# Ledger of designs, part 95: designed miniproteins, single chains, continued (4)

Each design is a single chain, and the fold is of that chain. pLDDT is the mean over its residues in the fold that is shown.

## One batch from the design tools (miniprotein)

Design m15267
Fold by ESMFold2-Fast:
Structure m15267 (fold): chain A 97 residues (1-97)
Amino acid sequence: SKKELEEKARKLEEEAKKLQEKRREKIFESASYTVLAIGYAAKAVGLPDDEEKKKYLELLDEYLEKSQELEKEAQKLLEERKKLEEEAKKLREEAEK
């Protein structure tokens, strides 16, 4: 029935909104790790000692890797959201027939 299709579409649209909220959180966390990485890069440049400099460069690499992993998670959430939005659109179009 039209009402059943509209209700299914509404539930998919609500799930898509929740995925967008999770994606925004991952983007914010990724940006935060990038800022920390830049801070360690700046400290490494200021250091005359190769061993201490190496520690900050290792932390730079660690935080950049964490940032990249969060960006990949955000991309997966975007793709899942797009699938839910397309499914909801098809249900809406079928309900209008």
Scores: mean pLDDT 88

Design m15268
Fold by ESMFold2-Fast:
Structure m15268 (fold): chain A 66 residues (1-66)
Amino acid sequence: SEAELKKKQEEIAKQLGLGAGEVLGGKATSVEVLSASKTTLVAKVTTEGGELTVKIDFAKGEASVA
């Protein structure tokens, strides 16, 4: 359902913000969704230490950093 998809996207955005803060040594200042579908989410996470792009494949259950 759309409600489940929205909750999943919100949880992933929170996790990306926290993970980027740990990796880049700063708190997440923004999360920008670059593209979203039922199977894929691409987001740009900005922290005090820098920025990174994360791709999440829901069909494969995989996450990768560019």
Scores: mean pLDDT 63

Design m15269
Fold by ESMFold2-Fast:
Structure m15269 (fold): chain A 91 residues (1-91)
Amino acid sequence: MTPAQAIQAAIDVLDDIQPQSSAKQEDLDKAREVLKEAKRLAEAGRLEDAARLLAEASGQPVPPPSQLTPAVFMLLAFGVLSKALRPVKDS
């Protein structure tokens, strides 16, 4: 798995669940835009920029370049998705 493929997995999950989601559609659309831009950066080999964008969008610390793995990108991308999907009122 590449970092771009890990980000695409989060986009695919978002696309599958968005029509059935009770979350704000605006928040889901913003998450999709962030994920697409991060995927574009990762495909261009700009892994540090992609990780920074995802970390900032999910409220997570930016990982150093030496720790950038597809698994870390998956955690960051699904962090962005999770933040967009959680209604503030439910917990």
Scores: mean pLDDT 78

Design m15270
Fold by ESMFold2-Fast:
Structure m15270 (fold): chain A 82 residues (1-82)
Amino acid sequence: SSLNEEIVERIRKKYGEDAVVSAEELAEEISKFLGLSEEEKKVLLEMIREAARELGLDPEAIGVKDVEKILEKVEKLSEEQK
């Protein structure tokens, strides 16, 4: 997804490629980029935490290099909820 690529680039520019971010930090940046409501941001945060757990990643210490995998997993989880 081109949106996922733009989000990944935004995170890399803000934190650095070798940095780690929390699920809360990731949800905040995505919500600002997409113009999400507080309720939508809360749902996104829960989906990011679930995606991290399913990928065997720490949701409080997500490597910036793994953000694309998180976003792909969030898209799959979102499809399962429809």
Scores: mean pLDDT 83

Design m15271
Fold by ESMFold2-Fast:
Structure m15271 (fold): chain A 87 residues (1-87)
Amino acid sequence: MSMEERVEDMLARADKSDPLGAHERLLKGILVLTMENPDTPVEEVIALLDRATARVLSLIEDPEDQALAERDAALAKEAIRRLRAEL
């Protein structure tokens, strides 16, 4: 199963009544997949994370929760870049 297919599966199983918790679990899942798939280009992983975050943001009506999700996504992208730099 591709990394994209696994993220789609995680999104399909996500609790839509808890979009922030679902987003946190999704970001953690992508970080694990990043470590398990070292040959996947960082740009592809970042694009996948951005697409997943955009879909979660569509479920969040509170601007403060949207800002929190965007901040968490930014931190996850930095973590991914750092993990790939450390080898």
Scores: mean pLDDT 79

Design m15272
Fold by ESMFold2-Fast:
Structure m15272 (fold): chain A 73 residues (1-73)
Amino acid sequence: HMKTLEKTVNSPAEAGQAIQDGQARGVDKVVITSPDGWSIVIDFADGKATRVTSRGSYDGKAVLSSEAFKKFL
């Protein structure tokens, strides 16, 4: 019954939208990959982010620091 959303994105804004879409759909995991070589993995439980892992460049950091993302913590 695990549900995962995987998405390739071209900007921090698209990554934020994909995370919001995953949370709204009640998924257990969101996997974001960028062609620029960064990635973000978020685990959800009870509609809240329980673990966030970011790898790679500056753009991954920018997504995690966004105001839109803070509401999932």
Scores: mean pLDDT 70

Design m15273
Fold by ESMFold2-Fast:
Structure m15273 (fold): chain A 62 residues (1-62)
Amino acid sequence: GHREKGVEAALAGDAEAAARYAREAAEQGDSGNWLSTAVAGHEAGDAEAERAAREYALAAGA
C-alpha cells in the first residue's frame, strides 16, 4: 500500500514521491504500519528505511 511505496520512494531519494505517499496515508488515517516498517529497516541494517518510516509517522500524526 501507500506505506510501502512511501518508504521505497524515500530509499530511492525521491523526496517528492515519499512526501506524497506519506500525506495520502495520513489522509486515510494510516499510521499503524510505520512501526513495522521501522523494525524491518533496522533488521535489514537500512538506516534510510528506518528514517523514512519516522517521517511517515510525523505525516500521519498531522
Scores: mean pLDDT 58

Design m15274
Fold by ESMFold2-Fast:
Structure m15274 (fold): chain A 87 residues (1-87)
Amino acid sequence: SMQDELIETFHREENRTNEYVEKAKQNLTPEQQELLDERWARFNQETNDMIDEIRSTDFSPLELAVLQARWLSLVSELEFFLDRLLR
């Protein structure tokens, strides 16, 4: 289903982002690692909440597209945070 495909996309992108985050941690101070851990925990919680919503709600393709756009915004916010932290 389109819902299953979107959930698979979320998991794939989350795994790629996790690999990037783990590599970044190797170059961070303990204080920076703590800030990244807090931001990453928030991102994971928000992602899991969205996945649960997708699983529990019968969304139309348009509604799923809107939800995907919201999630991509969260990814961009995390990437921006990490980019700033690494500079």
Scores: mean pLDDT 82

Design m15275
Fold by ESMFold2-Fast:
Structure m15275 (fold): chain A 99 residues (1-99)
Amino acid sequence: MSDEESLRNFELAVEMYLERVRELGAPEEDIRELEETLREIRELIERYPSIPESERGRVISKIIGRVLRAEGILQDVMADQPKDERERFGKELNERIRK
């Protein structure tokens, strides 16, 4: 289990969140925040090999916070969806993260 794999899993999760909130017609502000989060994750993946080891914990902590924020937006948008649809999305996310 590598930090690079963890970051890639966060990228995949936020990509799925963004796709779902777009499909459900979330406010443009929420869509934009998810797009910005995805961009930050992708930029960090690219520069991660050059990040000093002493800074890696702080960088990972920041990304976890951003991903949790993105998950919160998804949960708010999905609140009015049927339970079956929420469960299906969760299964898809878990399968995609595990490859």
Scores: mean pLDDT 77

Design m15276
Fold by ESMFold2-Fast:
Structure m15276 (fold): chain A 69 residues (1-69)
Amino acid sequence: SLEEIKEKVEKYRDADGYLTKEQAVELIVEITGLSREQAEVIVDEFDKDGDGRLTPEEAIEAIEKARQL
């Protein structure tokens, strides 16, 4: 559920309120069962700044997109 996704994202937030690309990839694999390679492509699409960090909102959007595949 969306609520379950939000809880997992909150758990992985760093002190600055971001998730690393690696943490977002791990969440997509865990929630959707997609391959790591597929998850990385999706996360890269939502890492708008290319800095290897996602906002919680970007992470949620990436997971929701992955779930629709």
Scores: mean pLDDT 78

Design m15277
Fold by ESMFold2-Fast:
Structure m15277 (fold): chain A 86 residues (1-86)
Amino acid sequence: SLPLTPEQKAELGRHLQEALVALDKKDWETFFKHLEEAAKYDPRVNGLINILKKNLNYPKGEKTYELARDGIRRLLEEYGFPIPEL
């Protein structure tokens, strides 16, 4: 609810960027570790985690990857962070 400090924004951006890199490698364990760290700075990330964990138990892996990429990219764009080329 309170504005993030520049240092907190940088940490948030780093974790979101590292989550995208892990996602590209299909490393869901590392992906969720970075999202859980990002959620400390932006509670909206918890909503994304909950939706994604629900979808991971379904046979629609490709759609879950697309949902994860889109969710993280939108957060990075909203904060003005660069999006990793993958």
Scores: mean pLDDT 81

Design m15278
Fold by ESMFold2-Fast:
Structure m15278 (fold): chain A 92 residues (1-92)
Amino acid sequence: SMERFEELLKKSPEELEKGIAEQNARLQALIDEMRALDKRYEEAVKNGASEEEKKAFRDEVIRLTAEAIDVIGDLFMYELALKKREEEEKKK
């Protein structure tokens, strides 16, 4: 949001870099969870998973995808804020 971006602009470059690292770690955890989910889904299908079980996997994919989109949005805002702060430092 606009308000969240304005709050990020008040942070130091070091705090923004830390925030980027934290969001990257969160994104990696989501990627790992999605990979584990894909393996469980393949095994479930191989073992004759019901339509209800397949729906549960689809619902979990939707949840993880929504979380990943949120993290990517946060990363974009942090990186944009850091770039703006670095540009201000270069201009004196």
Scores: mean pLDDT 85

Design m15279
Fold by ESMFold2-Fast:
Structure m15279 (fold): chain A 75 residues (1-75)
Amino acid sequence: AADKARLDEVGLEMTKLAQEGKPLEAAYLAGRFAGEDPRTKFVGAGAPDDRPELTAQLREAVRKGIEEGEKERKK
């Protein structure tokens, strides 16, 4: 990543979305960011310990985000 501040912003936004009860949106955002910048490590890789069903949904949201990010990158 060229800009550390950008990674930090994404991490904070993901945390805010999760705290607002929108963890799927946070996961999707992280995936999209990673998909757009293949050399950028997405933030918030930790899985929830408490809710396995939510973890599966978060994993799917990240996958869809990555797919959309790659599509926007036009490859």
Scores: mean pLDDT 63

Design m15280
Fold by ESMFold2-Fast:
Structure m15280 (fold): chain A 62 residues (1-62)
Amino acid sequence: MEKELEEEIEVALALMAVSIARHLPMSLEERIAFLRSIKSKLKSEKAKKILDEEIARLEKEL
């Protein structure tokens, strides 16, 4: 049960990171680097998947 709360917190952090990357004045390369940095700190597969999907989307725009 505590593991589910930890996962929900990490998912929220991943969504916040995506929002930050979209709204701050960053280059595509800087956004990708930022999201990869956040992903390296997360343990939840769901949170990592959210970041991987955003990274993949940004990489298509390079």
Scores: mean pLDDT 80

Design m15281
Fold by ESMFold2-Fast:
Structure m15281 (fold): chain A 98 residues (1-98)
Amino acid sequence: DPAVEELKELVRRLLKEGKSEGDIISEALKLGKELGLSLSEVYRVLAEVYREEGREELAETYEKIAEALEKGNYEEALNIMADYVRKQLGLPEAQDLV
């Protein structure tokens, strides 16, 4: 899928450049939307690239988010994302993400 490969190349480039996890996810979501990818497909790409780069724990987190989104469990996906991102990046509380 050309869209999936384009997104993977973006994520790999941003990781190589040392961008923050927050910057990477922000840019991935933006490009994914422009390419017509679903949220679950974007998070699956993030999981695959982070696994390729040896970031297993982060890859597992994004895989869980993708699985929740694929099942239509948006509340679970948002909760996993908000908790993880808040702890890693010092982002606002969950109410600021809804």
Scores: mean pLDDT 80

Design m15282
Fold by ESMFold2-Fast:
Structure m15282 (fold): chain A 78 residues (1-78)
Amino acid sequence: MKPPSEEVQKEAQKVASELTPEEQAAFNRGIAAAMEAASRYGPEKGAELGLEVARQDVSPEVAEKYREVIRKVAEETA
């Protein structure tokens, strides 16, 4: 797997700093799912599936904070 760029990693760290440990765990699961799905199905599908995984354990408001980072991770992985 290709790691996300340093810029996307910095954005992910900034988002994570606003999150509880449980919300950070959901975010990390979403990122991993986005990378796997993007490598198989392309960036749009990767972002969609990654966000669906991240959304399972968090509020909709928190999930929206993940959207942009997950989209960028999927685009860079594809």
Scores: mean pLDDT 81

Design m15283
Fold by ESMFold2-Fast:
Structure m15283 (fold): chain A 55 residues (1-55)
Amino acid sequence: AVVEALRAAAEAVRRLPLSEEEREALQKGIFSTSDPAAIRALVDAAEARARARAA
């Protein structure tokens, strides 16, 4: 549900090696939507970006 998606997204944002600007943009996008699929897509994109940096 939305609450669990938001909680998982908040944890991911905290753990991901993102710049402060990217982190703020991601948080704004996540917390201004009520669609769990949109929240998951935003988190997936951020995780893919973090993995690209780690590679």
Scores: mean pLDDT 74

Design m15284
Fold by ESMFold2-Fast:
Structure m15284 (fold): chain A 81 residues (1-81)
Amino acid sequence: MPTLEEIVAKAVELLKDPSRSVRLAAIKELERLGPEAGAKYAYEPLVKLLSDPSPEVREAAREALEAIGGEKAREALERAE
């Protein structure tokens, strides 16, 4: 149903916000939504944040990918190295 996907889509849009604090909050929201429901739609945008100009955002994205887990997250982290 659209409720969870809508929340994820909103958080994903906030990941491109010019404000670092907004991007950090969006990462934490995706992490909170849980590994399967949030991760399915968040892997690609979180992987993109591994190249964010802010080191704090890059660290948060890495931690979120590790917390969400799964083989896709692991592959993304290995490729980002």
Scores: mean pLDDT 72

Design m15285
Fold by ESMFold2-Fast:
Structure m15285 (fold): chain A 80 residues (1-80)
Amino acid sequence: MEEEEKRRLYEEYRERLLELQKKLDELRLTNENPEETPEYQKLVEEAEKLEKKLETEEPEIVELIQKEIEKEAEKKHKEL
């Protein structure tokens, strides 16, 4: 069940990115200069690595999003 595995990976990456975003927001609220903290820089780097990994190692997820857009366009074309 490759589709089930892709769904699990998508949810896992999405949840991880949301977790990193929450940690970044917390640092922004609790620190005067969050960008200067090593922890903030590490979290930004980790988020960028996850986004890059999703694009390079799991291109099918991006392709699924693109196919959904194409399917929506085709539906509109058939109504004409």
Scores: mean pLDDT 69

Design m15286
Fold by ESMFold2-Fast:
Structure m15286 (fold): chain A 89 residues (1-89)
Amino acid sequence: DPIKVKVSPELKELLKEAGIESDEVTATELMQALFDYIRKNNLIDKEKDPNLINAKDTVLGKALGVDEFDLRDGSKLAEFLKKHAKEIE
């Protein structure tokens, strides 16, 4: 069964940019919204590295407190989700 999470205010702003007005989403929907935000805002520099996310001066970068990160860093993504997405009991 899909895990439902309630997102932080910072992630809610990100979800709104992805066309989602609800602050309650499944973990899958949250990840898809995150990837959609990255693609829509052209945060992947395909000329430099297609796995590196440039989050500088974005809502995502402000929420993470970093200018760039590797999308494949599962440890950092797990920490981000635990900090910004609370499981609905």
Scores: mean pLDDT 70

Design m15287
Fold by ESMFold2-Fast:
Structure m15287 (fold): chain A 77 residues (1-77)
Amino acid sequence: SPEDTLPEEVLARLAELDAAIEAAVAAGDWEGLAEASEEAARLLREAVPLLPEEYREAMLRQAEGAEEHAKWAREKA
C-alpha cells in the first residue's frame, strides 16, 4: 500500500484528518469538512515525491479526490 511507505508522523496526521473528515460529515459541518479535506490534499500531494514511483499515481489520485471533496464542501458551506 502507498501509505505503508510514508513516515509515521505523516501517517498519524492523515489518520487525524480522516477522523476529522468523518466527524464533519456526520455533523453536517461543511466548513470543517472543507478545511480537513484541504489539509489532507496538501499533505498527500507533499507525500508523492517521498514514495516509490509505482505508488505515486495512486497517492496523487487520493490528493485529487481530497481536493474535489474540499471544493464540494466549500460550495455547500
Scores: mean pLDDT 82

Design m15288
Fold by ESMFold2-Fast:
Structure m15288 (fold): chain A 86 residues (1-86)
Amino acid sequence: GVKLAEEVIEYLKKAKEAVKKNDYETALEYLRKAYEIASKDKELYEAIEPHLAAATLALSENDAEGAIEHLEKAIKVAEELKKKKE
C-alpha cells in the first residue's frame, strides 16, 4: 500500500544518511526495518529486494558509494510504485 511504500522510503533515506556518516550498524538496522515493512506488500518487496540485497552486499564489502547507489535505486523504485497506486 501507499503508506508501506512511504515508510520504506523513509527508512531507506535514513539508511543512506547513516552510510554517509560511516555508521554501518545504524544503516543495517534501517535496512532490516525496510525489509520488515516491505515484506507486508508482495509487489513492493519483489520490486525493491534486489536493490536492498545489493546495498547490503556493498556494505559488507566496505563500498559506501555502491551502497548509496543501490539505496537510491530502491528509493526510486518504491516512489514509482507508490505513484502507480495513487
Scores: mean pLDDT 86

Design m15289
Fold by ESMFold2-Fast:
Order: C-alpha cells, then sequence, then structure tokens
Structure m15289 (fold): chain A 57 residues (1-57)
C-alpha cells in the first residue's frame, strides 16, 4: 500500500542523505516519477525535514 511504500522510500532517502544530499534528492525524484502524487509529496516532505535536521546538527 502507499503508506508502506512511503515509509520504505523515506528510510532509503534518509540513508542516502547521510552519504550525499545529491544522492538522496535523486532517489526522491526517481520515486516521485514511479509513485502517486500523494506518496511523492509525502516522501519529499520527509526528506526536506531530515535535511533541515541534519543541517542543525
Amino acid sequence: DDAQQVAEAVEKARELLKESSTLGAEYVTAFARQSSPDAAKAVARAFAEAYEELKKA
């Protein structure tokens, strides 16, 4: 279901973000092309929040 796909994509995007913000962003973009608009938006939002948390740390 969408909730499971979003959760898995968020986890993967966060892992990639720790290695490179570019790799994380590329993954989120690829996921958005293959998913529903709602799922894509949810993953993009979670990625943006994780990026801001990393920036503050």
Scores: mean pLDDT 79

Design m15290
Fold by ESMFold2-Fast:
Structure m15290 (fold): chain A 81 residues (1-81)
Amino acid sequence: VSEEEKRAIEEGLLAILQAYADGAPESEVLARFRALLASLSREQQEYLLGLLREALAVSTDPRVRALLARLIGLVEERLAE
């Protein structure tokens, strides 16, 4: 994964998390995340999984932690295919 690809993935994830912080319903957040995930290669999905695990490790908000755990599950399910 190139540095430009990593930046694009990080920006995409941050935009989704910001929408959630701004009050977007979880169903919309999950739909946007699934669209992001579908646009990524397997190697890019593995990079995204690493970012999500790092975010979960530093997050203290229980609602954000619950969302991140769900997003991690979606990536793991996709990678198992």
Scores: mean pLDDT 85

Design m15291
Fold by ESMFold2-Fast:
Structure m15291 (fold): chain A 100 residues (1-100)
Amino acid sequence: KKEEILKLVEELTKLAIELAKKANASEEVIEKIRELFERLAEVLETGSVKEKLEALLEFRLEFEDIIAKYADTTNPEIQKIIDEINEILLKIAEILEESE
């Protein structure tokens, strides 16, 4: 389960970087996205199930704020990547809930 979650976080990181590049985001925005993923990965390694679920929610809210400011969501390619990121976040949450 831990290895599966870490692989999903790696996929999220790759998709977020692709999204930032397609959105023509600045290096500062890309760095902020990396920091968000690093914090999420740290909690997913060390936290309780509750802390991990809370970290996923906080990550999702912060990521949506970044996307709202910097991504043109009327672009179908950008929207597709956002949808893929949301699907992976949901899958991580499901795995964490099953870990009880």
Scores: mean pLDDT 74

Design m15292
Fold by ESMFold2-Fast:
Structure m15292 (fold): chain A 71 residues (1-71)
Amino acid sequence: GSTEDQAIQYASEQLKAGKSAADIAQDLQKKFLLSQNDSCRIVRAVQDGLKNQKCVVFVANEDPCDCSQLA
């Protein structure tokens, strides 16, 4: 949805600005009213430099979207 697209854009900008993944996840929860799981997945996707087909590589390499890794 549009909210998720905006959250991805925001997370990408903050990560490029040098903000930590944990801080970005907190900001997403507060600004976009996302759940902890959605915030973690978005931050992880942005960290991975998600493009149209990059998820294929991540599936082969285990589970890089594990939310517990943001703690």
Scores: mean pLDDT 65

Design m15293
Fold by ESMFold2-Fast:
Structure m15293 (fold): chain A 95 residues (1-95)
Amino acid sequence: SLLEELRAALEAATTAEEYALIALGAAAVRAGLSAEEAEALIAELSKERDTKTIAELYKMLAEKLGSEEALEAIRAAERGDVEAARAHAERALRA
């Protein structure tokens, strides 16, 4: 399942931004997106290079998907808090 793939990605992730992307992926799956749709969304977000634009797009998407855990993972990533970003991503995957 995509949630199992996201859990594997969580184990391999090392950056706060990676954890924020995993949390967004989990939120997208829970909002009813297919595995293909969620994967395509993660791939598109990974292409953005402007840090401020990335953060704003991520927060807007987390709010639209209704995921507080994804929103908090993004906020943790913005402040460089890798441990908090990971914790919120783990919670997003559990729900």
Scores: mean pLDDT 76

Design m15294
Fold by ESMFold2-Fast:
Structure m15294 (fold): chain A 100 residues (1-100)
Amino acid sequence: MEEARRKVEELLEEIERLGREAVEAARRLREERRRAEEGDEEARRRAEELERRLEELLEEIRRKTLEAVRIAAENLGATEAAAVGIRGIGATADVLRALS
């Protein structure tokens, strides 16, 4: 139980860190997209790099969320697994808001 709780807590801390990084990347992407629309070719290239980085961060959040849900479901129960899943969804929702 305690080992599983520590592992889930570690994964949730990693998800929170990745979520913050993804939100920052999303905000930068929004700014670079605006500059690209004004004809800045370098901003267009930076936007493409930020899009790839954001996709990588979102995939890592998804992967870690699924691992944390699996560990919680196997060791801590359905309620904890559901709570972990909701936190992962929340991180993705924050990124979508930052892109708006």
Scores: mean pLDDT 86

Design m15295
Fold by ESMFold2-Fast:
Structure m15295 (fold): chain A 78 residues (1-78)
Amino acid sequence: MKELMEKIEEIMKRIEELFEKAKASKDKKEKEEALEEMKRLFKELVELFKEVPEDEILKAIGYLLRAMGLLFELELLL
């Protein structure tokens, strides 16, 4: 469990770093490339979520919702 949650947190941190970099960029191509990488990382989060025990589901859902929110915010900026 601890290792699984640490992987989820690492992927979430990378999504946040990509979002901040894309938001600061004025280049549409850089924003689109960041969005594609964030989508790839989100798919990894969804796959890891399938392995989360029922007693930790709410915490994992929190990470998925946050990642989804950042993806939608970046898409609205394009």
Scores: mean pLDDT 81

Design m15296
Fold by ESMFold2-Fast:
Structure m15296 (fold): chain A 60 residues (1-60)
Amino acid sequence: SSSIADSSLSTGEEFMKNPYSAMWGALSIGQATFNRGTREEGDQVLKEAMAKAAALQAAA
């Protein structure tokens, strides 16, 4: 796997502790992926991250 991509996901995960932080983490990961990869890959990462943020908000 790509070390750079893995690092980005790891950092984002730490920010996913809070609903607010999760939103910022999701946006950062999505934007980084868009700049480095394909639009499709960025869209998928952002969608998954946003879904997790919504789940955390519902659980809270």
Scores: mean pLDDT 60

Design m15297
Fold by ESMFold2-Fast:
Structure m15297 (fold): chain A 90 residues (1-90)
Amino acid sequence: SEVRELVEKAFEAIKNKDFEAFAQAVLDIYRVSGVEEAASYLLMAGEAYLNGNKELAIKYFDEAIEVARKAGHPELAEAFEKFRKFVESD
């Protein structure tokens, strides 16, 4: 799945603290899925995480997950849940 590959790319970028690569992957996720609001929350979550604000990052991940589910994209929501778990465990 192209969406899963893009989410994996975004995840690797965030692990490497590469916000530019992360933002590009989020934009590509938006282009493929059409879920603008979920992509926007994911971008904000990544920015908060890289700025050291894990609580704010988790809040934005929760918003991204809910929006993706409501938009009918459970695969995208599950991928965001993996990001949230990584951030929470770090």
Scores: mean pLDDT 84

Design m15298
Fold by ESMFold2-Fast:
Structure m15298 (fold): chain A 87 residues (1-87)
Amino acid sequence: MPSIQELIDEAVEKMKKAKTVEELIKVVDEFLASLEGASAEELEAAVQEFGRRVKPVLDKLPEEEQEEVERHLLGRLLAILARQEAR
């Protein structure tokens, strides 16, 4: 199985190639799905690193589109973490 670092690298490259907000959101969903089974600590660390590395890509978008992608990422992360806590 690919390492968490390899999953981050793949997701960052896909984000750079995305042409629409819909494609960016799809990459976020695929990335978070690839981290299914990771601990809460590993998931949070991976999302923080992913966020740092994609910031230059998002900074090129209009503010509304950047906020939509960031809100989607945070919302999905919080939903996954809440589900893990409700075990």
Scores: mean pLDDT 80

Design m15299
Fold by ESMFold2-Fast:
Structure m15299 (fold): chain A 77 residues (1-77)
Amino acid sequence: MGMVRVTAELVVETDKGEVKVRVELEVPVTERAQAILEAVKQAVKKAEELGGTPTSVRGRVTDSDGNEAEVEFPVES
């Protein structure tokens, strides 16, 4: 089974400002999209732990195969 390391550098926009979160995950190459969604969820939880109310998440995701993706997700309350 092929594994890939996904590194997400995300910025969570909150009512108290921006929170920068870095998430690293190792997933099967078929689970890249799931890894991105998981990184977004972890970033949102991190911002909530710091006392902010998240409104959106944006950033860049890079993997060990050299692929890059830009992500932008609204946060539903």
Scores: mean pLDDT 79

Design m15300
Fold by ESMFold2-Fast:
Structure m15300 (fold): chain A 69 residues (1-69)
Amino acid sequence: SDEEVLEKLRELKEKILATPAEDKETILELIKEADKLIEENIDKLSEEAKKEAQEIANEIREEMKKKFG
């Protein structure tokens, strides 16, 4: 369901936020998992869920810039 996809994306975001910048390999694996989840499900999500998924993805990108930019 949309909710299950969004919940998993939020969980991945929280794991990325909790991982220190020194553990770059772990962060990269979590990002790959989030990207795969979005790619596999984006066409199946409602417009509202797509918007929320995009917001979560943007928050992950901002954290990446903060940790490695």
Scores: mean pLDDT 82

Design m15301
Fold by ESMFold2-Fast:
Structure m15301 (fold): chain A 66 residues (1-66)
Amino acid sequence: SHMVEKAIEDLKSQPYSRITKQTAIEILLNSGFSESTAKEIVDSVVDDDGYIDVDRLIEEIKRKLG
């Protein structure tokens, strides 16, 4: 899916290996994901401190939608 490819490319372009939950949701929404799907994926990989490891998010996207 080109939405999956766009999300992964945008995530790989992030300047830091960890991003905020809000930034992750915005990237997924901008890639064409629905709000419910973006929230489900993000909630499955968010850390206790409210951050998301970019590599973990990419793997979760591939697992659910690849």
Scores: mean pLDDT 84

